# Ledger of designs, part 81: designed miniproteins, single chains

Each design is a single chain, and the fold is of that chain. pLDDT is the mean over its residues in the fold that is shown.

## One batch from the design tools (miniprotein)

Design m2964
Fold by ESMFold2-Fast:
Structure m2964 (fold): chain A 80 residues (1-80)
Amino acid sequence: SLLEEDGRRYAERDLQAVKETVDEAIKAAKEGNFEEAERLILQADFLASVLVALAGPDHPLAQEAIEYVKKAREEVEKLK
């Protein structure tokens, strides 16, 4: 379980990677680079799916990762 010390640290690290990738995607979209933004959104979605696989879909960190990717997709679409 990711509630063990090492599992918790890995989940927190993976969530941080999702957040950083999302931030880069939004930055690319604000610069008009929608191809790069879409690539980064796909990367963030993949990272979130790994966290979901490790923690389970109902885990708070997994839900936070899913929500970050969802909001990032919405933000990128608003910038088009």
Scores: mean pLDDT 83

Design m2965
Fold by ESMFold2-Fast:
Structure m2965 (fold): chain A 63 residues (1-63)
Amino acid sequence: KAARALALLQTAVAQAVAAGASPAAVAAAVAAGVAALAAQLGLSAADAAALLAAALAVLAALA
């Protein structure tokens, strides 16, 4: 589940960057995407926080 969520977030980040979104807008979109995915996947608050941290690490690796 987490790997799939990260792949979806990575795709969304790549699309936002390709569209010319600012780094602040990309970070906000990642946070919103994690919240939406956590709700869809039924994640606890702790698991959602871990997913956000992992998604931000992926974003940093792409930069």
Scores: mean pLDDT 69

Design m2966
Fold by ESMFold2-Fast:
Structure m2966 (fold): chain A 82 residues (1-82)
Amino acid sequence: SKLSEGVKLFEEGKYEEAIEKYKEAIKENPDNAEAYTNLGYVLARQGKLEEAIEYYEKALELDPNHGDAQVNLARVKEELAK
């Protein structure tokens, strides 16, 4: 799947290619909370903290109980406050 291709690219440090695959996954399934969460995570790793927050919040709109999105959103907000 596009999501699993994105995860592989992210593990290889290919952040821009991972972002493209996650965006493709979202285009194919706009309700995919995991794809939004993974996109937020790669953006946070690039230091794009405000963009990361937007994607984590979108993931939580789709799945309020998405644990990874909850934990990573809290961490990014704390980092941004520094």
Scores: mean pLDDT 86

Design m2967
Fold by ESMFold2-Fast:
Structure m2967 (fold): chain A 60 residues (1-60)
Amino acid sequence: SEKIEKIVEKAKELLKEGKSKDEIGKEVQKLAQELKLTDDEEIAELTHKLVELEKEYEES
């Protein structure tokens, strides 16, 4: 949860800064690797939260 929270917060920050979806995706992937996010449940939760953020950002 702490790892997921940190990654999601980073993604939100980058979205607010106007970074592209591609740049945000790369930052998220690197941070997940750096934090050793390996649990299937955590990966699924992170993916779901990122999809929600992308959806909101795309049409908002």
Scores: mean pLDDT 75

Design m2968
Fold by ESMFold2-Fast:
Structure m2968 (fold): chain A 69 residues (1-69)
Amino acid sequence: SLWEEALSLVEGGKDIPDEELEKILEEVLRLAKEAGDEQLVKIAERGLENPEEARETLDDIGTYLLTTS
């Protein structure tokens, strides 16, 4: 599922330096748009608009996916 793919990206992002998290967030945003998950789109877009909070946003996405799956 697109959600399982997004969760895999989030888990992989835990071992990535903060400078590279933008790429993970962009991939999550793409999957969220394909899935039509407007809440996930909103979370991912917020992280891309606030790169200093990218790690916190990645954690929020992981929590969201685990609670809505």
Scores: mean pLDDT 80

Design m2969
Fold by ESMFold2-Fast:
Structure m2969 (fold): chain A 79 residues (1-79)
Amino acid sequence: GPLEEAIRHLEEAIEALRAGDPERAIRHLQEAKRHAADHPEIVAIIEKAIEAARAGDLDRAISLAQIALSKTRALLAKQ
């Protein structure tokens, strides 16, 4: 479902950020945002992760993506 797709893209984004590939990470964060569209609290964190990645702050982008991942997993566990 959408939350499982958002989780997959958030995991791929974190791996891309750790590999020093912010462009690939931003593509995955944008897909995660699309799949998480019904959850504005998750969308807001993903948008902050995209901004951090665009600014070249990869450590901040990783931290924000990890927060979004944890919150998305928690929402999926309630469904």
Scores: mean pLDDT 92

Design m2970
Fold by ESMFold2-Fast:
Structure m2970 (fold): chain A 59 residues (1-59)
Amino acid sequence: SRHRELIEQAAALVKQGNALLKQGEEAEKAGDLETAKKLYEEAEALYAQAQELLLQASS
């Protein structure tokens, strides 16, 4: 169903965002603050996309 497809897509985006957060934390620990910032921003964008899909699934 479309509902299931949206939930699965949202879950995939969250998983990708979590991976980027982990990479950002590693970059920050290494002192690469510019790379960390970019990775955190990319993770935030993926989480925002996931939220949009979850809202569509709820409609």
Scores: mean pLDDT 88

Design m2971
Fold by ESMFold2-Fast:
Structure m2971 (fold): chain A 60 residues (1-60)
Amino acid sequence: APVTPEQAREAARVAAEHFGLTPEQSEKIAEKVAEAARKRPLTPQELAGLINRLIKEAQA
């Protein structure tokens, strides 16, 4: 089943916080991921790829 925007937001927030990003950075990543899931259904693989990309960009 496709990931809901709420599930995507939660997964992104937890992942970002686990990798030591600030609460502000975690919230921004969660918002971007939720917006992407809102625009179209994301598969778990697409969700994981998007989260990984945004975390790397925040750490750069």
Scores: mean pLDDT 80

Design m2972
Fold by ESMFold2-Fast:
Structure m2972 (fold): chain A 75 residues (1-75)
Amino acid sequence: EKEKKAEELLKKGKEAYENGDYETAIRYFVEAAKYGTGKLKAEALRLLSEVYRDLGQTVEAEAMEKEADEIEKKA
């Protein structure tokens, strides 16, 4: 199921993020957002935003937050 795959990808992304491997964390969170829907997709996008902010990529971070907000608003 797509949601289960999204949860597994989120877990791997969080592990990479905790280890300071931001590039790997971004890849996993992007994949999680592709497979997840609703709250899971919003969570993946918010985590992507957090990683982008840590990297100083504020435009990308704001785009991810906006997309997450739109998903939660329509749910």
Scores: mean pLDDT 83

Design m2973
Fold by ESMFold2-Fast:
Structure m2973 (fold): chain A 74 residues (1-74)
Amino acid sequence: MKAEKALELAKKAKEAIEAGDYETAAKLALEALRVDPRSEEALKLIYEALEPVKLEVPEAYQEALAALAGIKAE
């Protein structure tokens, strides 16, 4: 269940990227990681979703990385 929810959030992040809303995509990717922070599949999809954000909106990407570091520390 948790892994499926994380995948769904990652898919929504990709859809936001396609719509050009990179900030929403970053937030959705972070939420997916919070749902299942220990899933290899969720981590892979989260990084894939963040790739366009890194290129187009570096500020949002830096904020997303800081949030990811906080989640990992737990």
Scores: mean pLDDT 68

Design m2974
Fold by ESMFold2-Fast:
Structure m2974 (fold): chain A 69 residues (1-69)
Amino acid sequence: SEKEKEFERLFEEAERLATLLVIQGKYDEANKVAELLKEARYLFYEQGNIEESIKKAKEAVELARKALE
């Protein structure tokens, strides 16, 4: 589905950005992104709540992007 693909793209982007945060020594921000992704994964795979999982994945991307500025 389109929403499933959106979730996958957002999740992958957040993981990529979290890796950059680790490389920059921003461990607290990287850990926060990882926790949001853990929540997103649980919502998507365990609860089947696609809408909330996308929201959490977007939060992770936005947090990581701001931290990289």
Scores: mean pLDDT 89

Design m2975
Fold by ESMFold2-Fast:
Structure m2975 (fold): chain A 66 residues (1-66)
Amino acid sequence: SMEEIEELRRLAREYERKAREYFERARRLREEGGSMREVILEEASGGVYLIGAAASRVSAERLEKR
């Protein structure tokens, strides 16, 4: 349904926003001379949210094409 497709797209946008926040924190940590461990953890968290966003977008596209 269109409602389900829009919900998945909204979820993808929210995950992408959260990923951006983590990547922005990682960028600031690098610029401020933070630890490599902290940078890696923030980037890893961002990556997990990007995977979630991609999965939600793929699911929405598959529903739209059916």
Scores: mean pLDDT 88

Design m2976
Fold by ESMFold2-Fast:
Structure m2976 (fold): chain A 58 residues (1-58)
Amino acid sequence: IEKLVETDPNKAKKALELAKTLIEEGKTEDEIIDELVKKYGLTEEQAKEIVNFIKGAV
């Protein structure tokens, strides 16, 4: 997450917001990762880091 924030903080913020919304909607981890990759051009690794960060808070 920190690495993504350093490379593109605006994109990281929007990706976190979307991932949080999808988790609240009951989407699976795989669905959230796929959406983040498609919408923000993130790697699967970056998307997993975002999901894991939010799971630690949710």
Scores: mean pLDDT 74

Design m2977
Fold by ESMFold2-Fast:
Structure m2977 (fold): chain A 60 residues (1-60)
Amino acid sequence: MVGIYEVIEDQPQLLPTMLELKKGQIVEVLREVNENFWLAKNLETGEIGYVGKSALRKIE
């Protein structure tokens, strides 16, 4: 779902197209890509990339 999410689990950047995420960071989900991955912007760094949706909790 599009919206604002909190990172609940650290995620390393395993591929250049993925976001590196730290627990407690806030991301804006821009698009649902498939059942496992969303396209999001890290609001702290400004970087855009793919995230595993299991690492995120919706807050807005």
Scores: mean pLDDT 80

Design m2978
Fold by ESMFold2-Fast:
Order: C-alpha cells, then sequence, then structure tokens
Structure m2978 (fold): chain A 96 residues (1-96)
C-alpha cells in the first residue's frame, strides 16, 4: 500500500539522518539504499495499476530526494538529510 511505502520511506530517512549524526557513513549509505528500494516499489505498484502520471511524479520526487540525501551524506549534514526525507514523504503523500 502507499501508506506502507510512506512508513518505510520515513523509517529509512530517519535511520539515514541518525547514521549521519553518529558519523556512521556506511549505515547512512545502507539506509539510502532502503529509501531507493521503497520508492522504486511504490513506482512499480503505481505503474502496475496503470497510474503512469503518479508513477512519474513519485520517480521525480525520489530522484530529487536521493540527490539531496547523497549530498547530505557527503557533507555530514544530518539536518539536511531529515529535511530531504520529510519533503519526500510529504510529496509522496500528496501524489498518492
Amino acid sequence: SVESTVNALRRAADALAEAIAAGDRLGAEVSLSFVRMAGSILVLELENRGDLEKARKVREALDEAVARLEAAIAAGDAEAARAAGEELVERVREIG
């Protein structure tokens, strides 16, 4: 479900920000992979039900958020990671 995916995205984004705050770069990169996976599953679910416009919007939101999360990991910026994660969750909820 969309809500199940939103909850997975929130947990992964929170774990990513916590890993950055702890100086755990590997943990942050692992959590980023879970953000990518959860987002990709939602895109596939939307495509499978024929909702190609929503799938496109989620993919665009995910790509933008992933770029910001990668930058936050590189900078060690936990606050930027939290902001990017929250924006992704809000955009996905607005689309779905």
Scores: mean pLDDT 88

Design m2979
Fold by ESMFold2-Fast:
Structure m2979 (fold): chain A 98 residues (1-98)
Amino acid sequence: SKEEEARRLEEEARRLEEEARRLREEAILYEAEAGLELMYASSLSLEQSEEEGEKVREEARRKAEELREKARRLEEEAKRKEEEARRLREEARRLREE
């Protein structure tokens, strides 16, 4: 029936919303890790020679950039899943009105 189909779409939307939430949580952790890497390198570079301090900062910047890139990809995937979930919920509403 249309009611059973609407329920299936709502259940699929819930799964996508849960997946999106998990991906966003994972992205936050990568962003936090990137920030921590930069803070640690800043502290260490103050105790090193000028040349060694620059190397530490450059390595930390590269690592932070890689972590932020991972976070961006996860955020984009989460947005796609959220958009799909919204479409499924809209379709379920239309089915219930008919």
Scores: mean pLDDT 87

Design m2980
Fold by ESMFold2-Fast:
Structure m2980 (fold): chain A 61 residues (1-61)
Amino acid sequence: TSLEAAEEAVKQAEKAYEQGKYELAANLYRDAAYGYFNIGDIEKAQEYRKKAEEALEKYKK
């Protein structure tokens, strides 16, 4: 996965989150986390994995 694809997933996740689409936001943050992991940015991969979990918790409440 390219860096641009990971960055685009983050932008789409933020828009989904702002629209209250928490399940979609969680899935997009997860895709961003995998994208960053695949290019070796482990810190950003962990950050976006955590954001995906937080978005999913908002959906499940």
Scores: mean pLDDT 85

Design m2981
Fold by ESMFold2-Fast:
Structure m2981 (fold): chain A 79 residues (1-79)
Amino acid sequence: MSDEEKKREAENLLKGAEELYKRAIELVQQHPDDPEARREAVRLLMALSILEAGATFLGYDEVAEKIRKLRDEALKALE
């Protein structure tokens, strides 16, 4: 895989994680007392953890760290 292909893959993983994060925060902020919205936010957090693990496995450590920070912020919002 070329360096440009690796860079695009890493960028796509981060973009996907950012989209999941924004959706999770939106659900919690717009529907704070809705148990279905909270369940969906938890599913999105699980997907973030999978993306973090995938980025780590592929050696995209900087992207994995950014995804971890997004997951931790989303978890804090669910408290």
Scores: mean pLDDT 83

Design m2982
Fold by ESMFold2-Fast:
Structure m2982 (fold): chain A 63 residues (1-63)
Amino acid sequence: AAGLLARAVKDYEATKPDELSVKKGDLVLVLEVVDENHVKAQLLSTGKVGLLPLSVLGAVAPA
């Protein structure tokens, strides 16, 4: 499958309409790298898609 699995290392609350909210320990599928500090990701537990700061994500593995 395409994409990378990453785990949230901290809680993040969406502050913009296109951002994703996550909790520490959540797994996300990285779909696209948007810029050097942001990715478009899908939250595996909910299926929601949105932008996340890279600083929220820790270890990355192939999906």
Scores: mean pLDDT 77

Design m2983
Fold by ESMFold2-Fast:
Structure m2983 (fold): chain A 61 residues (1-61)
Amino acid sequence: MIDKELERKQGEELAEEALKAAKEGNNEKAFVLAIASALLYAAAGDSEAALEALNKVEKAL
C-alpha cells in the first residue's frame, strides 16, 4: 500500500528546506531539494503542490 500522505509530508518538509537553502544563498541545494519535493508531491498525485513548490523556490532565489 502506497502511503500518499507520507509522500506529501516528505514533499512539504523538503520544500521548506529548499526555501531555507535559497534564503541562505545555497542555490544548488535549493534546486535539488525543490526538485525532490516536486517529485514526492507528483508521486502522491498532487501536481499542483509540485508546481507550487518549484515556483516558491524560484521566487526566493
Scores: mean pLDDT 78

Design m2985
Fold by ESMFold2-Fast:
Structure m2985 (fold): chain A 55 residues (1-55)
Amino acid sequence: SPELDATVDYLLRWAEARGLTPEQVIAWLERQLAETTDPLAQEIYRRLIERVRAR
């Protein structure tokens, strides 16, 4: 998805600007996934985690 790719690019640039690693971005996304009860949001977070790992 172009929207998911743009979101991943944004998150990685945001993290780099702050000296954070992609692994720390994944940890943050996993926390969001664990706290979310909305099935659509859960699917989005899982997709974002997969895309960050693929980079």
Scores: mean pLDDT 83

Design m2986
Fold by ESMFold2-Fast:
Structure m2986 (fold): chain A 66 residues (1-66)
Amino acid sequence: HHMEETARRGREELQRYAQELAEKAKKNGDESTAKYYETLARTGNPLEAYREAVKAQKEILEKKKK
């Protein structure tokens, strides 16, 4: 029922809420989730957001290797 016209507005609204979710994740210490939403809010590109989140997760895992 929803058309592509509503999808454009949805993307802009998603970027705004992604910024709020990024701040929330930072407060919770969830670096990977924060990086995902920060990148999504900045670029609007979920693929880039996913790649940045994966990089952050790998860094967290490497830091735990002792």
Scores: mean pLDDT 74

Design m2987
Fold by ESMFold2-Fast:
Order: C-alpha cells, then sequence, then structure tokens
Structure m2987 (fold): chain A 72 residues (1-72)
C-alpha cells in the first residue's frame, strides 16, 4: 500500500469512529471511496456492507478493504 492510501485508511477509521450514527458511517465510507477513484457500483456495494456492519470497528475494516481493493 502507498503511504497516501495508508493515510486515507487512517483518516477513514478516525472519521467512522467519530461518526454519531450509522448513516454518517456510510457517508464517510462512500466519500473516502470516491476520493480514491472507486466506481459508483463499488461505492454502493461498500455502503450497503457498512450499513450492515455490527459495530464501528467492522465498518472501518469493510471500508478499508474496499479502498485496498480499488487500489489494485
Amino acid sequence: LSDELKETIAELGKAIGEAPNKEEQVKVAGEALRKVGASEEKIKETEEKVAKAPNKAQAAIIAAKAIVDVAK
């Protein structure tokens, strides 16, 4: 992973941790994916998975994996 992607993932984890509700977690994940150039289909799939995540830690992991997948 590039240092820029590592920073994006770290910022995403912090933002999800600070999110007051599930809707904001989904929004933050979607915005991070758009920033790294993900397709709208990939963004929607990831947002749905984040919405179904049982906690903030799992939501952050799902979003981070999607960012890594887009970077391949």
Scores: mean pLDDT 80

Design m2988
Fold by ESMFold2-Fast:
Structure m2988 (fold): chain A 60 residues (1-60)
Amino acid sequence: MPVTEEEAEEAIEKAGLSEEEKEIARPTIKMVLRRGGTKADLERVIFNARQNVKIREERR
């Protein structure tokens, strides 16, 4: 079942992402929605955004 835009927005809010994490996740979430991706794809994007920001912060 493809994830809806509403489900994507709710998942972002529930995950408590920072503004930087949201900015990194947004273009990939848009791609997932356009491709008819699943809830699992959305969760993976959120996880990857968190990891990306963590790596960048550890280098500061």
Scores: mean pLDDT 76

Design m2989
Fold by ESMFold2-Fast:
Structure m2989 (fold): chain A 78 residues (1-78)
Amino acid sequence: MVGERMARFLRELAGLLADPELARLLAEAAEVLERLARGEELDEEDLEILRRAEAALLERRDDPEFQRAVAEARERVL
C-alpha cells in the first residue's frame, strides 16, 4: 500500500517535469517500487536506481519549479 502510493507519486512527478532524464529516472524508480509492492525481491541494480532517484530529488529540492511539481504530484496521489 505505502509502496504503491510512492510509486504513483513518482510517476505523477515524472509527468510534470521538463527534464526528460530526471523524468525517466523517476519513472524507473516508480517501476522498482511497484515491483516491491507486488512482493518481488529487489536486486542491486534496482537499489541503485532508487539511490540515483533519491540523489536527483535532493539535488533539486531548492528549485521552485521542482517544488511546485512535487506539491501537484502529491495532491494527485492523495
Scores: mean pLDDT 81

Design m2990
Fold by ESMFold2-Fast:
Structure m2990 (fold): chain A 58 residues (1-58)
Amino acid sequence: MSLEEFAKKAKELLEKKKYEEAIELFREFAKENNRYDFLKLSDEEQLKLIEELVKLYE
């Protein structure tokens, strides 16, 4: 999954308030890109980063 594809899917989930599904998608994206540091973040910190990444690709 590319960062652009991730941002598009994550935006849809955030708009639907499916926060748990957005976090799950982010964890899979992090694993695919060897970003294990992201997996150490809290769910709240992961959501904040997801929102920042989505805004970057508006």
Scores: mean pLDDT 82

Design m2991
Fold by ESMFold2-Fast:
Structure m2991 (fold): chain A 71 residues (1-71)
Amino acid sequence: GKKELEELKKRLLEAEIELGVLYVERGVLKTILKKYPDDEELKKKLEEVERKIEEKEREVARLREELEKLE
């Protein structure tokens, strides 16, 4: 019912905020890598952030689909 809708909206908002933070982190890392293209530690950090983005994008997509089914 209405409680399930509000809980999904809260979970979606939290996931979207986390995804936004990850997008900013990716942007910063890409900018630094332009100055230091051979930095292996920065490359590994970027790969980790991109993996987390893919996982969080899948979570957001699932939550949006669940929300649309209830509305």
Scores: mean pLDDT 86

Design m2992
Fold by ESMFold2-Fast:
Structure m2992 (fold): chain A 57 residues (1-57)
Amino acid sequence: MEELRRAVSEAIAEVGFDGLDRAVLREIARRLGVSVSTVSRVAREVIAAGEAALAAA
């Protein structure tokens, strides 16, 4: 699961939040051999953690 979190974070760094569309999520799912639902779930958690970190700073 940590590998998936890292992949999502790197995708956000590459394409930004605006670029995080369904096609990007599908590509991550294919590369890691997981379902799109799993990628979407982790992406929401990573975004929430990032927002919390910004609010704390």
Scores: mean pLDDT 73

Design m2993
Fold by ESMFold2-Fast:
Structure m2993 (fold): chain A 97 residues (1-97)
Amino acid sequence: MTEEELEALKKIAEGKELSEEDIKALGRFFKKLQEKFNLSQEYLATLLNLSRSTLTRLQNGEKVPSKTIIEGFKKTAEERESTVEKLVKSLIDVYES
């Protein structure tokens, strides 16, 4: 996550108004998150309880994300990262045995 993406997330948490640059930075973050975890747009939209068109608008920086949407992306990232960490730990434990 870039400093611009982190700053935009802080502004949402504090209830501050987002600039157009903040909205675009968040859109880029959402797109990178999808690509990092190799998720289809349809599957990610389903996980977040969003329409595909709403997700597209968020990723293009055309829509201000709500706190609920931000929490959904955060939860998805944390669940995916936790799964990878658990798999890596299990493999290390097998090799160290």
Scores: mean pLDDT 69

Design m2994
Fold by ESMFold2-Fast:
Structure m2994 (fold): chain A 94 residues (1-94)
Amino acid sequence: SLGEELEKEYKKALENKEEENKFYMEVAALMYLKAKNPSWSTEEIVEKLKNLSKEEIKKLAKEAIDTIKEKYKESGMEPSEEMKEFIKKVEEAI
């Protein structure tokens, strides 16, 4: 039925949103770990992230966004549209 098809599309959209949220949190966490550990390779950071819980990744993502916002505030510079969208996506995921 049409109703069953619409419910299936809604569930798929919800799953896609969860994957999108996970992606943005992981990217923010990766950026934060790289900034704090400039001597670590990308491979080492990715391996570290794979061993972290969802709550630990969320915490790192929050710290990343706070750090980015503080740097823009300190520099007096306006974030790019791409950076504003990234911050928004990570905040929505948290």
Scores: mean pLDDT 82

Design m2995
Fold by ESMFold2-Fast:
Structure m2995 (fold): chain A 81 residues (1-81)
Amino acid sequence: SVLDEAVRVAAEVINYARKKGDMEKAEEAITHLKALVEAFKAGDREKVIEHLQKILDIARELGAPEELIKRMEEVIEKVKS
């Protein structure tokens, strides 16, 4: 499911933040992941996109690999569809 893909890619961003030693950004991404799961359960597509976009912003700030950034962008586009 799209939710499973979103959770998987968000978890990779969290893991990347942890590897970089940025626990503040890891916790911020965890907060947004929890919020996107609740938004998905509520059927609130706009909030799912907002929280995914925030996790994408965190990934960019961390200098995450281009492959991970692209997979985040692809998940956001799938939610929009």
Scores: mean pLDDT 88

Design m2996
Fold by ESMFold2-Fast:
Structure m2996 (fold): chain A 50 residues (1-50)
Amino acid sequence: TLGSDHLEGLIDRLRESIKLAEEENEPQEVIDDLQKLVEDYEKRLQELKS
C-alpha cells in the first residue's frame, strides 16, 4: 500500500490535472474520472491517518 506522503503527492498532482483539464475545456467525463481518482485516494489517505 502507498504511504501517506506518497498519496498526498498523488492527490496534489491529480488536482493540478483537473485544473488543467477544466481550463482546457476537456470533456466532463475526463474531469469526472480524475475527480473519482482524487476521492478514492483521499478516502485511502483518511483511512491511513485514522
Scores: mean pLDDT 80

Design m2997
Fold by ESMFold2-Fast:
Structure m2997 (fold): chain A 61 residues (1-61)
Amino acid sequence: MKKSELIREAVRLAVELYVKQGKTPEEALEAARNFLKSKGASDEEIDEALRAAQVALRRAA
């Protein structure tokens, strides 16, 4: 999966869990981290994707 696709999917998952399923931001970010690890993302890619997800969650709040 391309880095941009990993970021997009992590953001989508985090926002869905927060908005649709009522998870906390911390729970949503943890699920996104676990998703990225399952896709074989590097620590750098995980950090970048989680930063993008955190920004998206703040906009959704």
Scores: mean pLDDT 80

Design m2998
Fold by ESMFold2-Fast:
Structure m2998 (fold): chain A 72 residues (1-72)
Amino acid sequence: DLRKFAQENKEEIINYLKSKGFSEGLANLAVFILMSSKEDQELALAALSPREREKVLEAIKLAKEYILEKLE
């Protein structure tokens, strides 16, 4: 379960995203959104500017790829 892995390994995923050039704040936000319900994810993304949303979505994408590699 992707969300369960994210909840148990939050610090590891944040450090991975930081290694890819994301700020600590953006990495934390991306992981928080990834751990949230679908409805809460949509609300959080809607609250962001288009530029912030694009950056957060890229961070979420990389976090998902990282988790999937660890679950393989």
Scores: mean pLDDT 81

Design m2999
Fold by ESMFold2-Fast:
Order: sequence, then structure tokens, then C-alpha cells
Structure m2999 (fold): chain A 57 residues (1-57)
Amino acid sequence: SAEELREAAERGLRAAEAALAAGDVSMQKTAAGQALKSAREAGDEELARRAEELLNA
């Protein structure tokens, strides 16, 4: 469902933010990519934008 996809995107964003804080670029990109996929499938443009930002950080 769209709600489950949004929840998955939020979890991926939290993981990407934690990885960024820890300096783990590989995990940051992986988690941000997963969040972006889930956000796009949910049609949530704001979550997708946040995930794209973390991919480009």
C-alpha cells in the first residue's frame, strides 16, 4: 500500500541520515536509494526529494 511504502521510505531516510552522520557513504547511498524507490512508488514527492538530497550529499 502507499502507506507501507511511505513508512519504508521514512525508515530508509532515517538509515541514510544515520549513515551520513557516521561518515558511511556506501550505506548512505544504499539507504537513500531504497528510500527514493519506495517514495516514488508511493507517489510522495517530498519524501522522494529528501531521498534525492541524501543521494547527492
Scores: mean pLDDT 86

Design m3000
Fold by ESMFold2-Fast:
Structure m3000 (fold): chain A 62 residues (1-62)
Amino acid sequence: MEELLEKLNSAFEEKKDEPAIEVIRTISALAQQLMYSNPEHREEIEKMLQEMIERVLKEAEA
């Protein structure tokens, strides 16, 4: 699980300087792929994705 969340977080960090919509698109696509490959960790991945999207939107407002 930790390795999967690390991959998602790494993708977010790599793309965080891109426009918000592009960051969300990239993270969502990766999270969907990770959830498909690791259904037992789907809930944890979904929660992390939601938190990342919230952070991106909050930063876009600031």
Scores: mean pLDDT 73

Design m3001
Fold by ESMFold2-Fast:
Structure m3001 (fold): chain A 44 residues (1-44)
Amino acid sequence: EDGKEAVEVAKKQLEDAKKANYPKSFIDYLEDLLKRAEEGAKKL
């Protein structure tokens, strides 16, 4: 899988959410998505 691109997208989403002052539960959700993307990239 194209893990590097997925990690970049997840990082941007997390940064955007923090700038928009999204609730902590949503930030946690996005952080989990980033972790999953990093796991995918690391497997390769």
Scores: mean pLDDT 76

Design m3002
Fold by ESMFold2-Fast:
Structure m3002 (fold): chain A 64 residues (1-64)
Amino acid sequence: MKIESVEELVEFINKSPSGLLFIADSEEAIKKSPFPEDTVLYDGSVEDIVEALKKSKGIGIGKI
């Protein structure tokens, strides 16, 4: 799934059973993720990722 905004990141994290989200910058990186169901395509800044984490109920965001 490709995410286009910080708000979509927040919604995805809030729906995750683990409370974790992994961000990939390519489709191939998603396929190589150890948690492909919790991995999304997002090419935004680190600042956007930090903002999403602050606004979410998740426990962490990782970049792949």
Scores: mean pLDDT 72

Design m3003
Fold by ESMFold2-Fast:
Structure m3003 (fold): chain A 73 residues (1-73)
Amino acid sequence: SVEEELKRMKEGLEKALANIDTWSPVQARVAIHEAKEAIEYAKSHIEEYPELAEEVIRTAERVIEAARARLAR
């Protein structure tokens, strides 16, 4: 279901954030790509699951910020 997919995405993004210090530059770029895909998917379902979709978007934005900071060092 869409709800289960959004929950899975949120959990995956939270786990990625917890492990950011282990990321190689390649892994950081992959994380940005996956987070952007999660944002687009969540936006496409925001009317059905607004709170959960917003949580996915916020967590994905945190992943993008953290990954960009990692790549700038």
Scores: mean pLDDT 85

